# Designed miniproteins, single chains: the designs that were tried, part 32

Each design is a single chain, and the fold is of that chain. pLDDT is the mean over its residues in the fold that is shown.

## One batch from the design tools (miniprotein)

Design m1089
Fold by ESMFold2-Fast:
Structure m1089 (fold): chain A 90 residues (1-90)
Amino acid sequence: SSMLEEQARASAETAIELRKIGAGIEYMLETGYRGPMTEEHIEAGLRMLAAQGDAFAEEMLRAISDPEERERIRQRLIERSKAELEKGLA
C-alpha cells in the first residue's frame, strides 16, 4: 500500500542518514577534531569504518562517486524495510 511504501522509504532514508552522521562522529572522536562536521568528515569516517571491515561503509564509500550505486543501496534498504513491515514484525 501507499502507506507501507512511504513508511519503508522513510525508514531507509533515516537509516542512511544516521549511518552517515555516525561515521562523521566516529572520525571526529578518533582525530579529536572539535569543529563542525563537514561532508569531508563523513567521507573520512566511512573510509575509516570500511577499513575496519564495515560492509555498509564500504558500499556507501563506493556510492559517493556513483549515483547509480547510491540509488541501488537506497532501493535495497526500502525493499528490506517493506518486507519487514509486510511480515508484521510490528
Scores: mean pLDDT 82

Design m1090
Fold by ESMFold2-Fast:
Structure m1090 (fold): chain A 85 residues (1-85)
Amino acid sequence: MEGLEKSIKEVEELAEEALELAKRGEPEEKVRELLERARKIFEELKKLLETHAPMPEEVKKKLEELEEKLKKAEEEARRILEERR
């Protein structure tokens, strides 16, 4: 669980930072880089958990919540960046 919690926190922090940067008018490239890093960590975490053993229900719920938060952050950041055009 400890490794899972650290990875979840890292993904959440990267997604949150990307959204704050987008809202502050920071460069599009920097925002996209942070979101890409968050997505890569999430996909690696998902792959690792799915390949080792059946996931406990609590872990599955945490992954689903994290994926939803990341998708929402990616969508909002994309909308903010497109509005700048």
Scores: mean pLDDT 78

Design m1091
Fold by ESMFold2-Fast:
Structure m1091 (fold): chain A 87 residues (1-87)
Amino acid sequence: DEAEKEKLRKEFEAEWEKIAAKVKTEEEKELFELLKKGALPIFEALLEGKLEEAEELDKKAQKELLEKLRKLGTPEEDLKTMEEAIA
């Protein structure tokens, strides 16, 4: 269904726009781009009904995000919360 896929793509863009509104620094922009880049393959896999592949891609993207956040100096308590969310 083309209409459903377009609706989901618009919802995907809207979610990333919400996150972008909270981005303030150049380092945060780099993080945002990494997040969006990781999320796109997951989103496309979900649209194709490849749930297991989407889940594996999501775990990989979240681990890459945690590594980038550590390099950007994100507080350890926030990193721990995110790490628990992907476990």
Scores: mean pLDDT 74

Design m1092
Fold by ESMFold2-Fast:
Structure m1092 (fold): chain A 71 residues (1-71)
Amino acid sequence: DPAERLIDAAVKYAKEGDTFKASGYAIAAAIHAGVPLDEAADTVVKRLEEEGYKEQAEKVRKHVADIKARN
């Protein structure tokens, strides 16, 4: 599943502290799956929170919210 692989990449880059790449992969996953950006971002955030990466999850959530507010 290409969307699942893009979500996996988003989680990987978020864990590495690359919030920009993480958000970019979440956007790509949303486009590929035909779902709202919030749904793809929530999937990334949930995985990060479940694995104990609460600060990285919050950074992704805020960055995605900023992207939405500017569009």
Scores: mean pLDDT 85

Design m1093
Fold by ESMFold2-Fast:
Structure m1093 (fold): chain A 73 residues (1-73)
Amino acid sequence: SAVDEALAALEAALRANQSLIDQAGANRMGQPAQVNQFLTLVQQAAAAILAGDIARARALFDQALAILNQIVA
């Protein structure tokens, strides 16, 4: 289902970005404000999943990816 696919995709994306998450938390590398914003959005997306609001989680994750792309650029 779309819900199961969204949950699996978000979980996979969190795992794929785990090293960046750990580095941002420990070292505040690069642009610390944008890195902190990325981490906050990822945590809010996870909280939305736990609350059962997959649409909100997807929107928050999309915002997190936009910030991640800005950090890389």
Scores: mean pLDDT 71

Design m1094
Fold by ESMFold2-Fast:
Structure m1094 (fold): chain A 100 residues (1-100)
Amino acid sequence: MAELVEHEVLKISDDLTLHIAVLRLPDGRYLVLVEIVAKTEEIAKKAEEVVKEIKKQYPSTRTLKTEDDGETILTLLLEAESEEEARRFVEEVKKKLEEI
């Protein structure tokens, strides 16, 4: 049975919001879901570059881009082997997106 360990909504700026969920899986692995919501094309382009950097550092990260009502949604999904890996991934994502 999967357990929700963390759920957070962060407003980084007026044009950038993060939705973060961390689930503990029955086998002791962690599933990290991050949705990056960008309200402008300029912020969306900067967020896409951050996603490319994250995928280079964490090659197993699955990514999806969707658009809804003029907003760009970038989804990151990581299967982490430990809580420490999950935490480091979340902290790295937050840090990179706070710089834009």
Scores: mean pLDDT 85

Design m1095
Fold by ESMFold2-Fast:
Structure m1095 (fold): chain A 67 residues (1-67)
Amino acid sequence: MREVTPEAARILRELAAARDPSLTPGAEALLRNVERGTAVYVSDAPLYDERSQRFVELVLEALRRAE
């Protein structure tokens, strides 16, 4: 599991807007939670739902870019 940083949450919002706008509301909600100080963790384990899988893949990409 990886913790989502505020920088990664901002990058996620930009990636969602550019690559999959349907995921933008989820990215905005995640950013709000992280900015409130809520610890958010993402597992890189495979998911069965395609939409959830795409969202997690964007989160992992955002985390890689935040490094």
Scores: mean pLDDT 77

Design m1096
Fold by ESMFold2-Fast:
Formats: C-alpha cells, sequence, structure tokens
Structure m1096 (fold): chain A 87 residues (1-87)
C-alpha cells in the first residue's frame, strides 16, 4: 500500500542522509572546518529524528528502529568531532 511505499522511501532517505553527511563531514574535516562539520551532523540528526517520528506514526516500529541505529551512528560521529575540536 501507499503507507508501506512511504515507509520504505523514508528509510532510503535516512540512509542517503547518513552517506551524504559522512562524505561532506570528511571533506570539511580535511579542510579543518570542524564547526561546519558539527553543524551538518546536528542538522542531519534533527532530520533523522523527524523521519523516525514519521515511521513511528505509520506504525512501522521495525523501520523506525533501523533509523534509530543510523541516529546512534551519526551521534557517535558528532561526539568524536566535538572531542577533536577540544584538542
Amino acid sequence: GSSLLRAIGLVLRAIGLEIDASRRVEELVKKGDLDSAIKILEDVIRELERIRAELRALGDDALAAQVDRIIERVRKKLEELKEKKKE
């Protein structure tokens, strides 16, 4: 049904957000722009949290759990960059 296709589309978007953020963050870190890299990860976490909430509203707890794992990986990268900025 349309709700299943929407749920699949949301998960694919979440995966794409992680891939794109990883690439952009790597480029910014290489340039020494930690502030922009941190901002990108914070913006991506907010978008992923919106996707997770929408999946939960659709009743798809399994796909919401997949997005939650993506959020955990992105949060770990954010913490690593914040620690690197302190050095």
Scores: mean pLDDT 89

Design m1097
Fold by ESMFold2-Fast:
Structure m1097 (fold): chain A 62 residues (1-62)
Amino acid sequence: SVVEKLVLLIIESEEKGYFTEEERKEIAKLLKELGADEEFVKEVLNTEDPEELRKLIEKFLS
């Protein structure tokens, strides 16, 4: 599922301590598929810290 792919990307990024540009773009695409607005997607794409990005995504999914 889209949610499973998103969660796996977050776990992988947390384990290594960073996001690649490709991982950030994939997360943004998955969020759009889940109905995230353009403002939120821009915020995610501008977030480089895995912990901060996880918090944004957890807030979106709750």
Scores: mean pLDDT 79

Design m1098
Fold by ESMFold2-Fast:
Structure m1098 (fold): chain A 84 residues (1-84)
Amino acid sequence: MKSVQIATGGVIAGVGGAEGARLLYESDPSRAEQGAKDAELGAKTVRENRKLLEKMGGDQSDIDMVEKAEEEARKVAEELREKI
């Protein structure tokens, strides 16, 4: 139960951060570089949350969910860097 809450928090932080970065670019295209940096920070935050889940002995499904969120944040960062 506690591992699920940590995994959910990680997904919200990573995916929400990446989506926020994308919205920043859509509202002001000149901020593509800032958006990319924000998405990269989101991916780092999700990675740290995955390590915490592994340390706590979290379920593999929870770990996989957080890992997928990290991959999504990285893809957003790459997309935004292509716009620079």
Scores: mean pLDDT 72

Design m1099
Fold by ESMFold2-Fast:
Structure m1099 (fold): chain A 84 residues (1-84)
Amino acid sequence: SKEQLLAEARASLAGAEGILDVLENEDLTPVQASTLSVAGMLLASYAINLAEEAGDQELADRAKAVRDRIMEVGQKKIDELRAK
């Protein structure tokens, strides 16, 4: 149902946002930073697909912004940790 797709999209997006917060604010190993970046991007991508299928363009755009931010922050965090 559309309601189930939206609920799953919101849950996946919330998971991606939680991972983004960890990537920005926590002390991580390079392996942890890499793994969380991949997991966050997958959750955000899943949220995009579900939101688009449900016809919620605003939610899809929000999920795209979160995915792009995870990619940016994740790569920066990995680079900083590897330089240490």
Scores: mean pLDDT 88

Design m1100
Fold by ESMFold2-Fast:
Structure m1100 (fold): chain A 52 residues (1-52)
Amino acid sequence: MSPELEKELSKIKDPALRENLVNSYEAFRNIGFPENLALKMAVAIVEEEIRA
């Protein structure tokens, strides 16, 4: 797991949101996005969930 992904996971207390971050990151990586972009996109999705 990348250090940046671990850093973002440490900011999230809700286990479901942590799982959503990992799943979104893996999904973006699987479709060919580079690590940095996949992480940024996954974080954006989880931030929208936190704001709702």
Scores: mean pLDDT 79

Design m1101
Fold by ESMFold2-Fast:
Structure m1101 (fold): chain A 79 residues (1-79)
Amino acid sequence: SMAEKIALAKEIAEELVKRGLLTPEQAQRLVDLVAAGENILDALDRVMTEAGASPSDIRKAVSIAVGAILRKIGDEIDA
């Protein structure tokens, strides 16, 4: 659902802020883009590219986001 997608985007955004990969403002922009219908990974790439993030930091953030998505899928399978 859209609500579940937004909740996942918020969890990813919070983790990326905690790790210093996004500012709180960039995290809010990520959530807003996902709420507007963008894919989480595409929205993340856009936010980080607009912020001038290094390819290494973008790769780290994408890896964290993919890990969170896979954990959510795993939880749904285990239910």
Scores: mean pLDDT 85

Design m1102
Fold by ESMFold2-Fast:
Structure m1102 (fold): chain A 101 residues (1-101)
Amino acid sequence: MEELKKLLEEVDKLIEEAVKELKEAEKSDYTQEDRDEALKRARETIKKINEKLDKILKENPNLTPEQKQILQKIVNRHTALGILYSAIVFTMDRSIRRKEE
């Protein structure tokens, strides 16, 4: 199924886009608005990734070992993206609290 590989490549591109959005939020001389906007965009991209992965799994219940390996790599990258998102949100929240002290 070459079509499955193409769909997984599309998901991988969305993961790269979300990572870029998160890194931009961390790099910028960001205001509260810039941060919230970048995090909102990353959240929407992550939601799209989840929806596409759910559809792939639902439409392709019997995957070959090779297809399972490709899917596992993408799932691992998606998990890493979720960890990165949480770490950035936590770091930004702590920075605000420190300024209030």
Scores: mean pLDDT 72

Design m1103
Fold by ESMFold2-Fast:
Structure m1103 (fold): chain A 95 residues (1-95)
Amino acid sequence: SKEEELLERARELRKQTLEFYQRGQKPPDELKKELLELSKRIRELSDEQRLLVAQAALNLVRTTGDLTPVNLMVESLGDLDRVGEILTRASQEQG
């Protein structure tokens, strides 16, 4: 889905950024700009679109074991309770 593609791109950009730091190198400014742009897109989503993003994030966690997509949602929305509600609803609709 488009939501899964967005979250996978964000995860890949964060992974690349971490790899630069692990090598003692500064990551390119373009990586930071892309991550900020993706975070802005998540914040601008409707509640229905946020539910789809949450479902995609849970799918990526299940397949990869990486919590980065969930952490990105928390950072983007700035509201832990709201993210918790969305994730709970997404999980219930998958069960």
Scores: mean pLDDT 70

Design m1104
Fold by ESMFold2-Fast:
Structure m1104 (fold): chain A 73 residues (1-73)
Amino acid sequence: PEELLRRAREALEKARSAIENGDIQAAVKYLQEVFRLADELRAQGHIDEATRLKREALELGEKVNKLNKEKQK
């Protein structure tokens, strides 16, 4: 369980860095990894941690969508 949490947090940090650098493709890749790891955590009974990770990933996903709109201008 600790290893999955650590990997999910690392993926979240990498997603944030990618967003800050305007790297939409990398951000999407890392967010997908967070959702995958959160589902694995939930399957192992770590429901609260999985829910928090998904919430943070959704918030970052909204930032990615905003960047995509700005990039079109």
Scores: mean pLDDT 81

Design m1105
Fold by ESMFold2-Fast:
Structure m1105 (fold): chain A 59 residues (1-59)
Amino acid sequence: SEKEKDIKGAEEIARELEEELRASTGREEARYEVRLNEVGVYVAVAGEVVRELAAENKA
């Protein structure tokens, strides 16, 4: 279904972002969550650890 394709796309983006952060920071808890936004689109949303790393490293 189209929903499955949208979820898969968001998950793939989440995985790529996670791998990049884990490689650069060594933090396995750096994760993105796939969520439905208010527009009805599945998006990769930064988890708490990812937000903290962004603030510390490049804020």
Scores: mean pLDDT 74

Design m1106
Fold by ESMFold2-Fast:
Structure m1106 (fold): chain A 71 residues (1-71)
Amino acid sequence: ADAMLEKARELLEKARASTDPFEREVYLALARIILAIGRLDASRGKLTPEQVARMDELEAELDRLEAELGF
């Protein structure tokens, strides 16, 4: 779970750093998929409260980044 959340964070950082709009869109899409899997794991009791809070923060960052980049 921590490795999955760290991967989502890395993908968001790559999206921010990317100058190619298609590459940026792919990184954002992959981050969304990973966070969706995280939500499923949370609903099944597989995540700690700390991991759920971190996931909530990453989802907020993704939403903010999409708005900032015009998605």
Scores: mean pLDDT 80

Design m1107
Fold by ESMFold2-Fast:
Structure m1107 (fold): chain A 90 residues (1-90)
Amino acid sequence: SIEDVKKALKEFRDKLIEIYNENIDDKIVQETIKKLEEKLGEAHKAVDEGKLEEAKEIVEEAIEYLKKSKIPEDVKERLIELLEELLKTL
């Protein structure tokens, strides 16, 4: 349901904030997470408008963005796994 998708988006955002706070000394990780939060906001807006396919495309773009990022591999892998789980709910 749309409500289940919105819940998954909120839970993902909560995880982004957690990872941001765990990496307070890593400016590149923090800047990457801020960009992901921007994309997450766009995905949430698409879901609110009933555009689930657009929301999927935004999440897939976020995964590709992470794959090209210069953040530590362990942080990158965790963020990609969380986004792939989010895709399964869409």
Scores: mean pLDDT 84

Design m1108
Fold by ESMFold2-Fast:
Structure m1108 (fold): chain A 80 residues (1-80)
Amino acid sequence: SVAEAMEEMERRLAEEMKEFEQKLAKATSREEMMEVLNDFALRVNRIGQEALERGVPEAEVRSLMLKALVKAHDLVQEKL
């Protein structure tokens, strides 16, 4: 169902965020931090595309992706 696909998207984004935070904690240079952020953005985009293919509405997908990307950006800025 769309609800199950949305829950799976939320779960996958939460898992990727935990991995992002662990990688960011280990990053020691601006270059490494930007690489971690860029990798995270690509993974979020893939999760979003898969959610769209499973019938999750575009507005909901975009909202969840933006929340994840904004949080990741803020964490990088706080560490810089």
Scores: mean pLDDT 90

Design m1109
Fold by ESMFold2-Fast:
Structure m1109 (fold): chain A 87 residues (1-87)
Amino acid sequence: LREELERIVEETGKRLAEVSSDPELAEELVSILRKIVDSLETTDLGIVEAMIRMVIGIARATEEDPALVEVVVEGGDEMIALIREEK
């Protein structure tokens, strides 16, 4: 699970670097996702899912960069799907 989530965060970061008009915001969101994945061993999976949903919500609230929103939503949804399969 952790390795798969780390892969999604890295792929999301690479896509954001290619399409985002705000590289600082893109890197900040990727940094938050990395910190969420780092908390996996000490955090309930339901809380981890909720934190990822919050990052998706922050991205969706961004008015300036629709490409950033699309990439973060896609990556976040893939991460949530993997967490929900973990049982």
Scores: mean pLDDT 78

Design m1110
Fold by ESMFold2-Fast:
Structure m1110 (fold): chain A 85 residues (1-85)
Amino acid sequence: SSEKEKALAEADALMAKAQAYLRRAAQEKDPQRALQLAQQGIDYFIQAVKTLASLMSPQEAQQLIKKAEETAQQMLQVFRELAER
């Protein structure tokens, strides 16, 4: 359906934004700026996952979102620790 195609396109665009911000964060020499870029990248990543989850069964959606949020928290913790210098 057009709605499903729209959701897939939205998720793809959000994931592209997430990847762009996370690549910038990985290359950033200032740990505090890297953390800000990583936070923006992770926000887009979670939005993309939630958009994809809307196309799944409630059980599959819950599992995917939980796994994505756990991964996001672990990634942000690494950047936060580096930001302390």
Scores: mean pLDDT 87

Design m1111
Fold by ESMFold2-Fast:
Structure m1111 (fold): chain A 73 residues (1-73)
Amino acid sequence: MNAKSDVELANQLLEEAKRYLAQKDYEKAQQVIEELKRRYMEIKSKPIKSGGDLYALGQYEKALKELGEEIPK
C-alpha cells in the first residue's frame, strides 16, 4: 500500500538522519534530509491528494521539523 510505504520510508529516513547526526557525519545526514525534502515535494506537487498522501505529507513535515529543517515551499 503506497501510503503505508511512504510513512514507513519517512520514519526510516528520519532515523537514518538521526543516526548520521549522532555519528557527526553531517554530509550523509544532509543527503538523507534532501531525500526527505524531495519526497515531500513529490507528494506536495500532486494535483489530487488521497488521505494517505496527506498523512504521508504530515509525517515528512514532522520528520523535517524534528531535524530542525525548513519545510520546502
Scores: mean pLDDT 79

Design m1112
Fold by ESMFold2-Fast:
Structure m1112 (fold): chain A 95 residues (1-95)
Amino acid sequence: MTKEEIIEKLKKLKEEAKKLVEEGKELLASGDATLAEAIGLILNAIGIIIEVELIEEEAKKQGILTPELEKLIKETKELAEEALKLAREILKKLP
C-alpha cells in the first residue's frame, strides 16, 4: 500500500466517522431511536477504530508515519469515539 493510498483510506474513514457522529446526534435528538440503530452505530464506530489502527501499524512498519498522517489518524479515532459516546447516550434513553 502506498502513502497516497493510506491517506485516501484515512480520509474516507474520517468522512465515515463524521457521518456516524451526525447520524448519532440526529438519532439522539429525535427521541425515537431504536436498539438496532444504536447497535449499528456501535459496530460501525468500532469497525472504523480497528481499521484505523491496522492502517497506523502499516504506516509505522513502512516508516511513513508523518505528523500529518498521525493527525489524520487521531482526528478519525476521536470522531469514531464520539459516535460511540452518542450510541451509549441513545441506549440510556431506551425503554
Scores: mean pLDDT 86

Design m1113
Fold by ESMFold2-Fast:
Structure m1113 (fold): chain A 78 residues (1-78)
Amino acid sequence: MYEELTEKIIEALDEAYNDPSSAPKYEELFKEFEKLVKPAMEKVLAGEELSEEEKKILEMLKRVLEHQHRLLQEELAA
């Protein structure tokens, strides 16, 4: 489930980067992802131990952010 959502977010981000009219699709998918990430991040900030599921969610967040960073580097280089 979370891996499928991550792949959809990355694909939607790539689509939005090439066609800005696709941005709403990315925003909707990212909003769903944010609902999963927020509780896990709150636990990190509180110093609480993460479950395996929460660790996977944060790993998926890392992948999305790394992809966003690559696209930003390309845009800034243009």
Scores: mean pLDDT 77

Design m1114
Fold by ESMFold2-Fast:
Structure m1114 (fold): chain A 101 residues (1-101)
Amino acid sequence: SLEEKRKEQREKLKKQLQENIAKYDAQLAQETDPQQALYLQTLRELYLAMLYSNDGDLASARAHVERAEALLSQLTELSDFTKATLQLSIAVTKTVIRREE
């Protein structure tokens, strides 16, 4: 059924998001460069926002996407391409959260 397929897609996305968050946590534990640490924290917060949004916890999703946006504003050593990509991902995530409200 369509309901079963949607549930399977949500569970697959959840697993992928959780795996990426765990990888960023492991990288952060070993990161000594402050700008690279902020970059990894920005990705972690964005992926947490996506995870909570996928689970329907819109309040937590909003808190994490706002944290990601604040962290991104502190990044000074990103390429224009990487910064634009993160800005787009944050904007898309904020739009998804807003439409579910």
Scores: mean pLDDT 87

Design m1115
Fold by ESMFold2-Fast:
Structure m1115 (fold): chain A 68 residues (1-68)
Amino acid sequence: SLFEEAKEAIEARDVARALELLEELDRRGQLTEEMLNELFALASKVKAAPVVARLKELAERLGFRLDE
């Protein structure tokens, strides 16, 4: 799934791929609050700053809460 691919990209610190997959998930309307928080936890753990910033932007736009 795109979500599992996004998790793998974040864990691998493939920032470019992670951002592409986040954009695709968003375009498809597939992002849930739970998914966003799981991705945020992973991105924070691996210190992928551009991915963390994008996830915060998505959370604000979609009205989701992040466990910051």
Scores: mean pLDDT 86

Design m1116
Fold by ESMFold2-Fast:
Structure m1116 (fold): chain A 81 residues (1-81)
Amino acid sequence: SPAVKPLSDEKLKKIQEKEDKFGEPLAEAIRNKDYEKVEELLKEMKDFIREILEKDNPLAADELIEILEYRVKEGLKEYES
C-alpha cells in the first residue's frame, strides 16, 4: 500500500463539513472563555482529521491540525487586552 495518496476532494469536503458543524460551537466556547469546551471540541476535531487523513495523507493531516490549533490560539487572544 502507498504511504501517501493524492488528497481527494471528497475527504476535504468531509473535513470541511465537520469543521462547519464545529465552527459555531467552537467560536461560542472561545467567546465565552469556556476553556474546557474549547479543549474538548479541539480534541474531537483533531481526532476526526487524523481518522480521515492520517493513513493516506499524513502531511495533510498534520497541516490541517496545525491550522486548526493556530485558529483556536488566535481566537482565544481576541479577549486579551
Scores: mean pLDDT 76

Design m1117
Fold by ESMFold2-Fast:
Structure m1117 (fold): chain A 76 residues (1-76)
Amino acid sequence: NPSLTLFKEKYPSLSDRQKNILKVTGLTNPEILESTEPEQLQSFFDTLAKDETEAVKQAVDISVQSGIKDIKRALK
């Protein structure tokens, strides 16, 4: 899974505060990561070091998109 591979590559180099952002937004959940596009996750990591507020918004969007995909799968 490309997104899980990217997570494993990037996560160890993050600060404790940055790691906590991923934890509280659900981006440490393998199910959310597996359902996330690798380019979207890369964009999140690129933003995380530059703009914390925008990174939090991106993380929330990723989690919401994962939830929408789960609902759509349950309907079909």
Scores: mean pLDDT 81

Design m1118
Fold by ESMFold2-Fast:
Structure m1118 (fold): chain A 80 residues (1-80)
Amino acid sequence: SEAERERRRVAEELRRAAEALEKGENGLEELSRAGELAARSPAISVFEEASIAMAEIAYVAAGPKVAAEAARKAAREIEE
């Protein structure tokens, strides 16, 4: 379904963001894009959107490694 494709796309973008954040390669931009995709999609719940926002907050508060872990956790949540 369209909803399943949208959820998978957001999860894939979050995984790309996590990998980039760990490597120091533009992960913030990809994380922001994942958040924007989630906010525009009715297939993503407000709680899942909040999990993505927490990954962005984690970057500011604790740095890219913690943000990457939060992004991977959000991706796993959205995959189910």
Scores: mean pLDDT 83

Design m1119
Fold by ESMFold2-Fast:
Structure m1119 (fold): chain A 57 residues (1-57)
Amino acid sequence: MEEERRRLEEAIIKAGTELFAEGKEYIAKMYMLAQGLDAGLSPEQLTELIREAERRA
């Protein structure tokens, strides 16, 4: 449950980070928002994931 959620969050961050690194910031944000909302993540959680992806890129 908690670990499954953490793995999902990490997968979203990794995908977003790759897109940000490629300069596809709009696509990265849209992808992360779509995946996170479909997964039931809160807006606050999504904001943190996006910040982490940007930080890693």
Scores: mean pLDDT 80

Design m1120
Fold by ESMFold2-Fast:
Structure m1120 (fold): chain A 60 residues (1-60)
Amino acid sequence: SVEELAQAYVDFVLPLRLSREVALAFIRREAEEGVRDGKLSEEEARQVVELAERRLSALL
């Protein structure tokens, strides 16, 4: 699901000790690659990024 994918990206980036901005840029790139590879729709990619941004803002 979109929520599970967003959480997986957040859980992946947190131990890397990146700034919120760098972590979010990484997640945006991964979501864009998912769209290019046909694994995500544009809408799903947007939702993943929005959820990840909200979660990272609470944690970082």
Scores: mean pLDDT 83

Design m1121
Fold by ESMFold2-Fast:
Structure m1121 (fold): chain A 68 residues (1-68)
Amino acid sequence: AEAAAQRAMEEFGRQKQAEIDALKAQGQAQAAANPALRDQYMQQMFDQGGQLAAEAARFGAELLAQAA
């Protein structure tokens, strides 16, 4: 059970990286349409980085509670 949770966390990290890459591509397209929002998107990404870590911890706790 714990090994599965750890693997899920590792896969979650990879999925997050892929999502960041996709968001980067989307951000670039949106920045081209709205240059004013480019600065805001960059700031949001940095802020989200820290919050993503907290959310991962919460998700893990929920997964453990569901398994228990």
Scores: mean pLDDT 67

Design m1122
Fold by ESMFold2-Fast:
Structure m1122 (fold): chain A 63 residues (1-63)
Amino acid sequence: MKISDFIVSLGDGTKSVAASLAYRLLSEKGWSVEEATAEIVKNTDLSEEEARRIAEEVAEILK
């Protein structure tokens, strides 16, 4: 799956921003899923569970 398809599938602006942030952190900066999750929680109003789910899905797409 492409990251753009995943972002469109979310149907939510905050989740789309979180997915874009996770993509940049994981692909460009080489951060872990846990580090990306923490950064998403810090910069959005998403729960840790929701942020981790998004970061994990983005990491799976990047394989």
Scores: mean pLDDT 79

Design m1123
Fold by ESMFold2-Fast:
Structure m1123 (fold): chain A 58 residues (1-58)
Amino acid sequence: SVLDEILEKVKEVLEKDPYDEKGVLRVVMESARRHRLSQEETDEALKAAAELWKEILE
């Protein structure tokens, strides 16, 4: 799914630099725009990315 693709890209960013919050946000927003995601899908992707980031940092 598109969400899975976004989360895979987010994971790649975090694997290179777990503190690259701007990189994570950029990947999610760019992917959402390219795939024409709904507002709900974009919000879910941002939420999932934030949760993944917290898990890695904590």
Scores: mean pLDDT 78

Design m1124
Fold by ESMFold2-Fast:
Structure m1124 (fold): chain A 62 residues (1-62)
Amino acid sequence: PPVYSPEVLEGARNNPDVVFVDGEIVDKFGADRMRELRRRGEPLSPRGLEMLDKYEALEAAA
């Protein structure tokens, strides 16, 4: 699992645009960048696609 600094964890906890996917921080900016890569047909890693799918599912459920 990724190791986050205490500052990053505190910021993520207080940021409404951030969700945790499998213990990793995914913010709206990261999700938007992955969506842009997918739109351009750029290759995303299998993990990147999985994280984006989970983020979009959580976003749709909110």
Scores: mean pLDDT 68

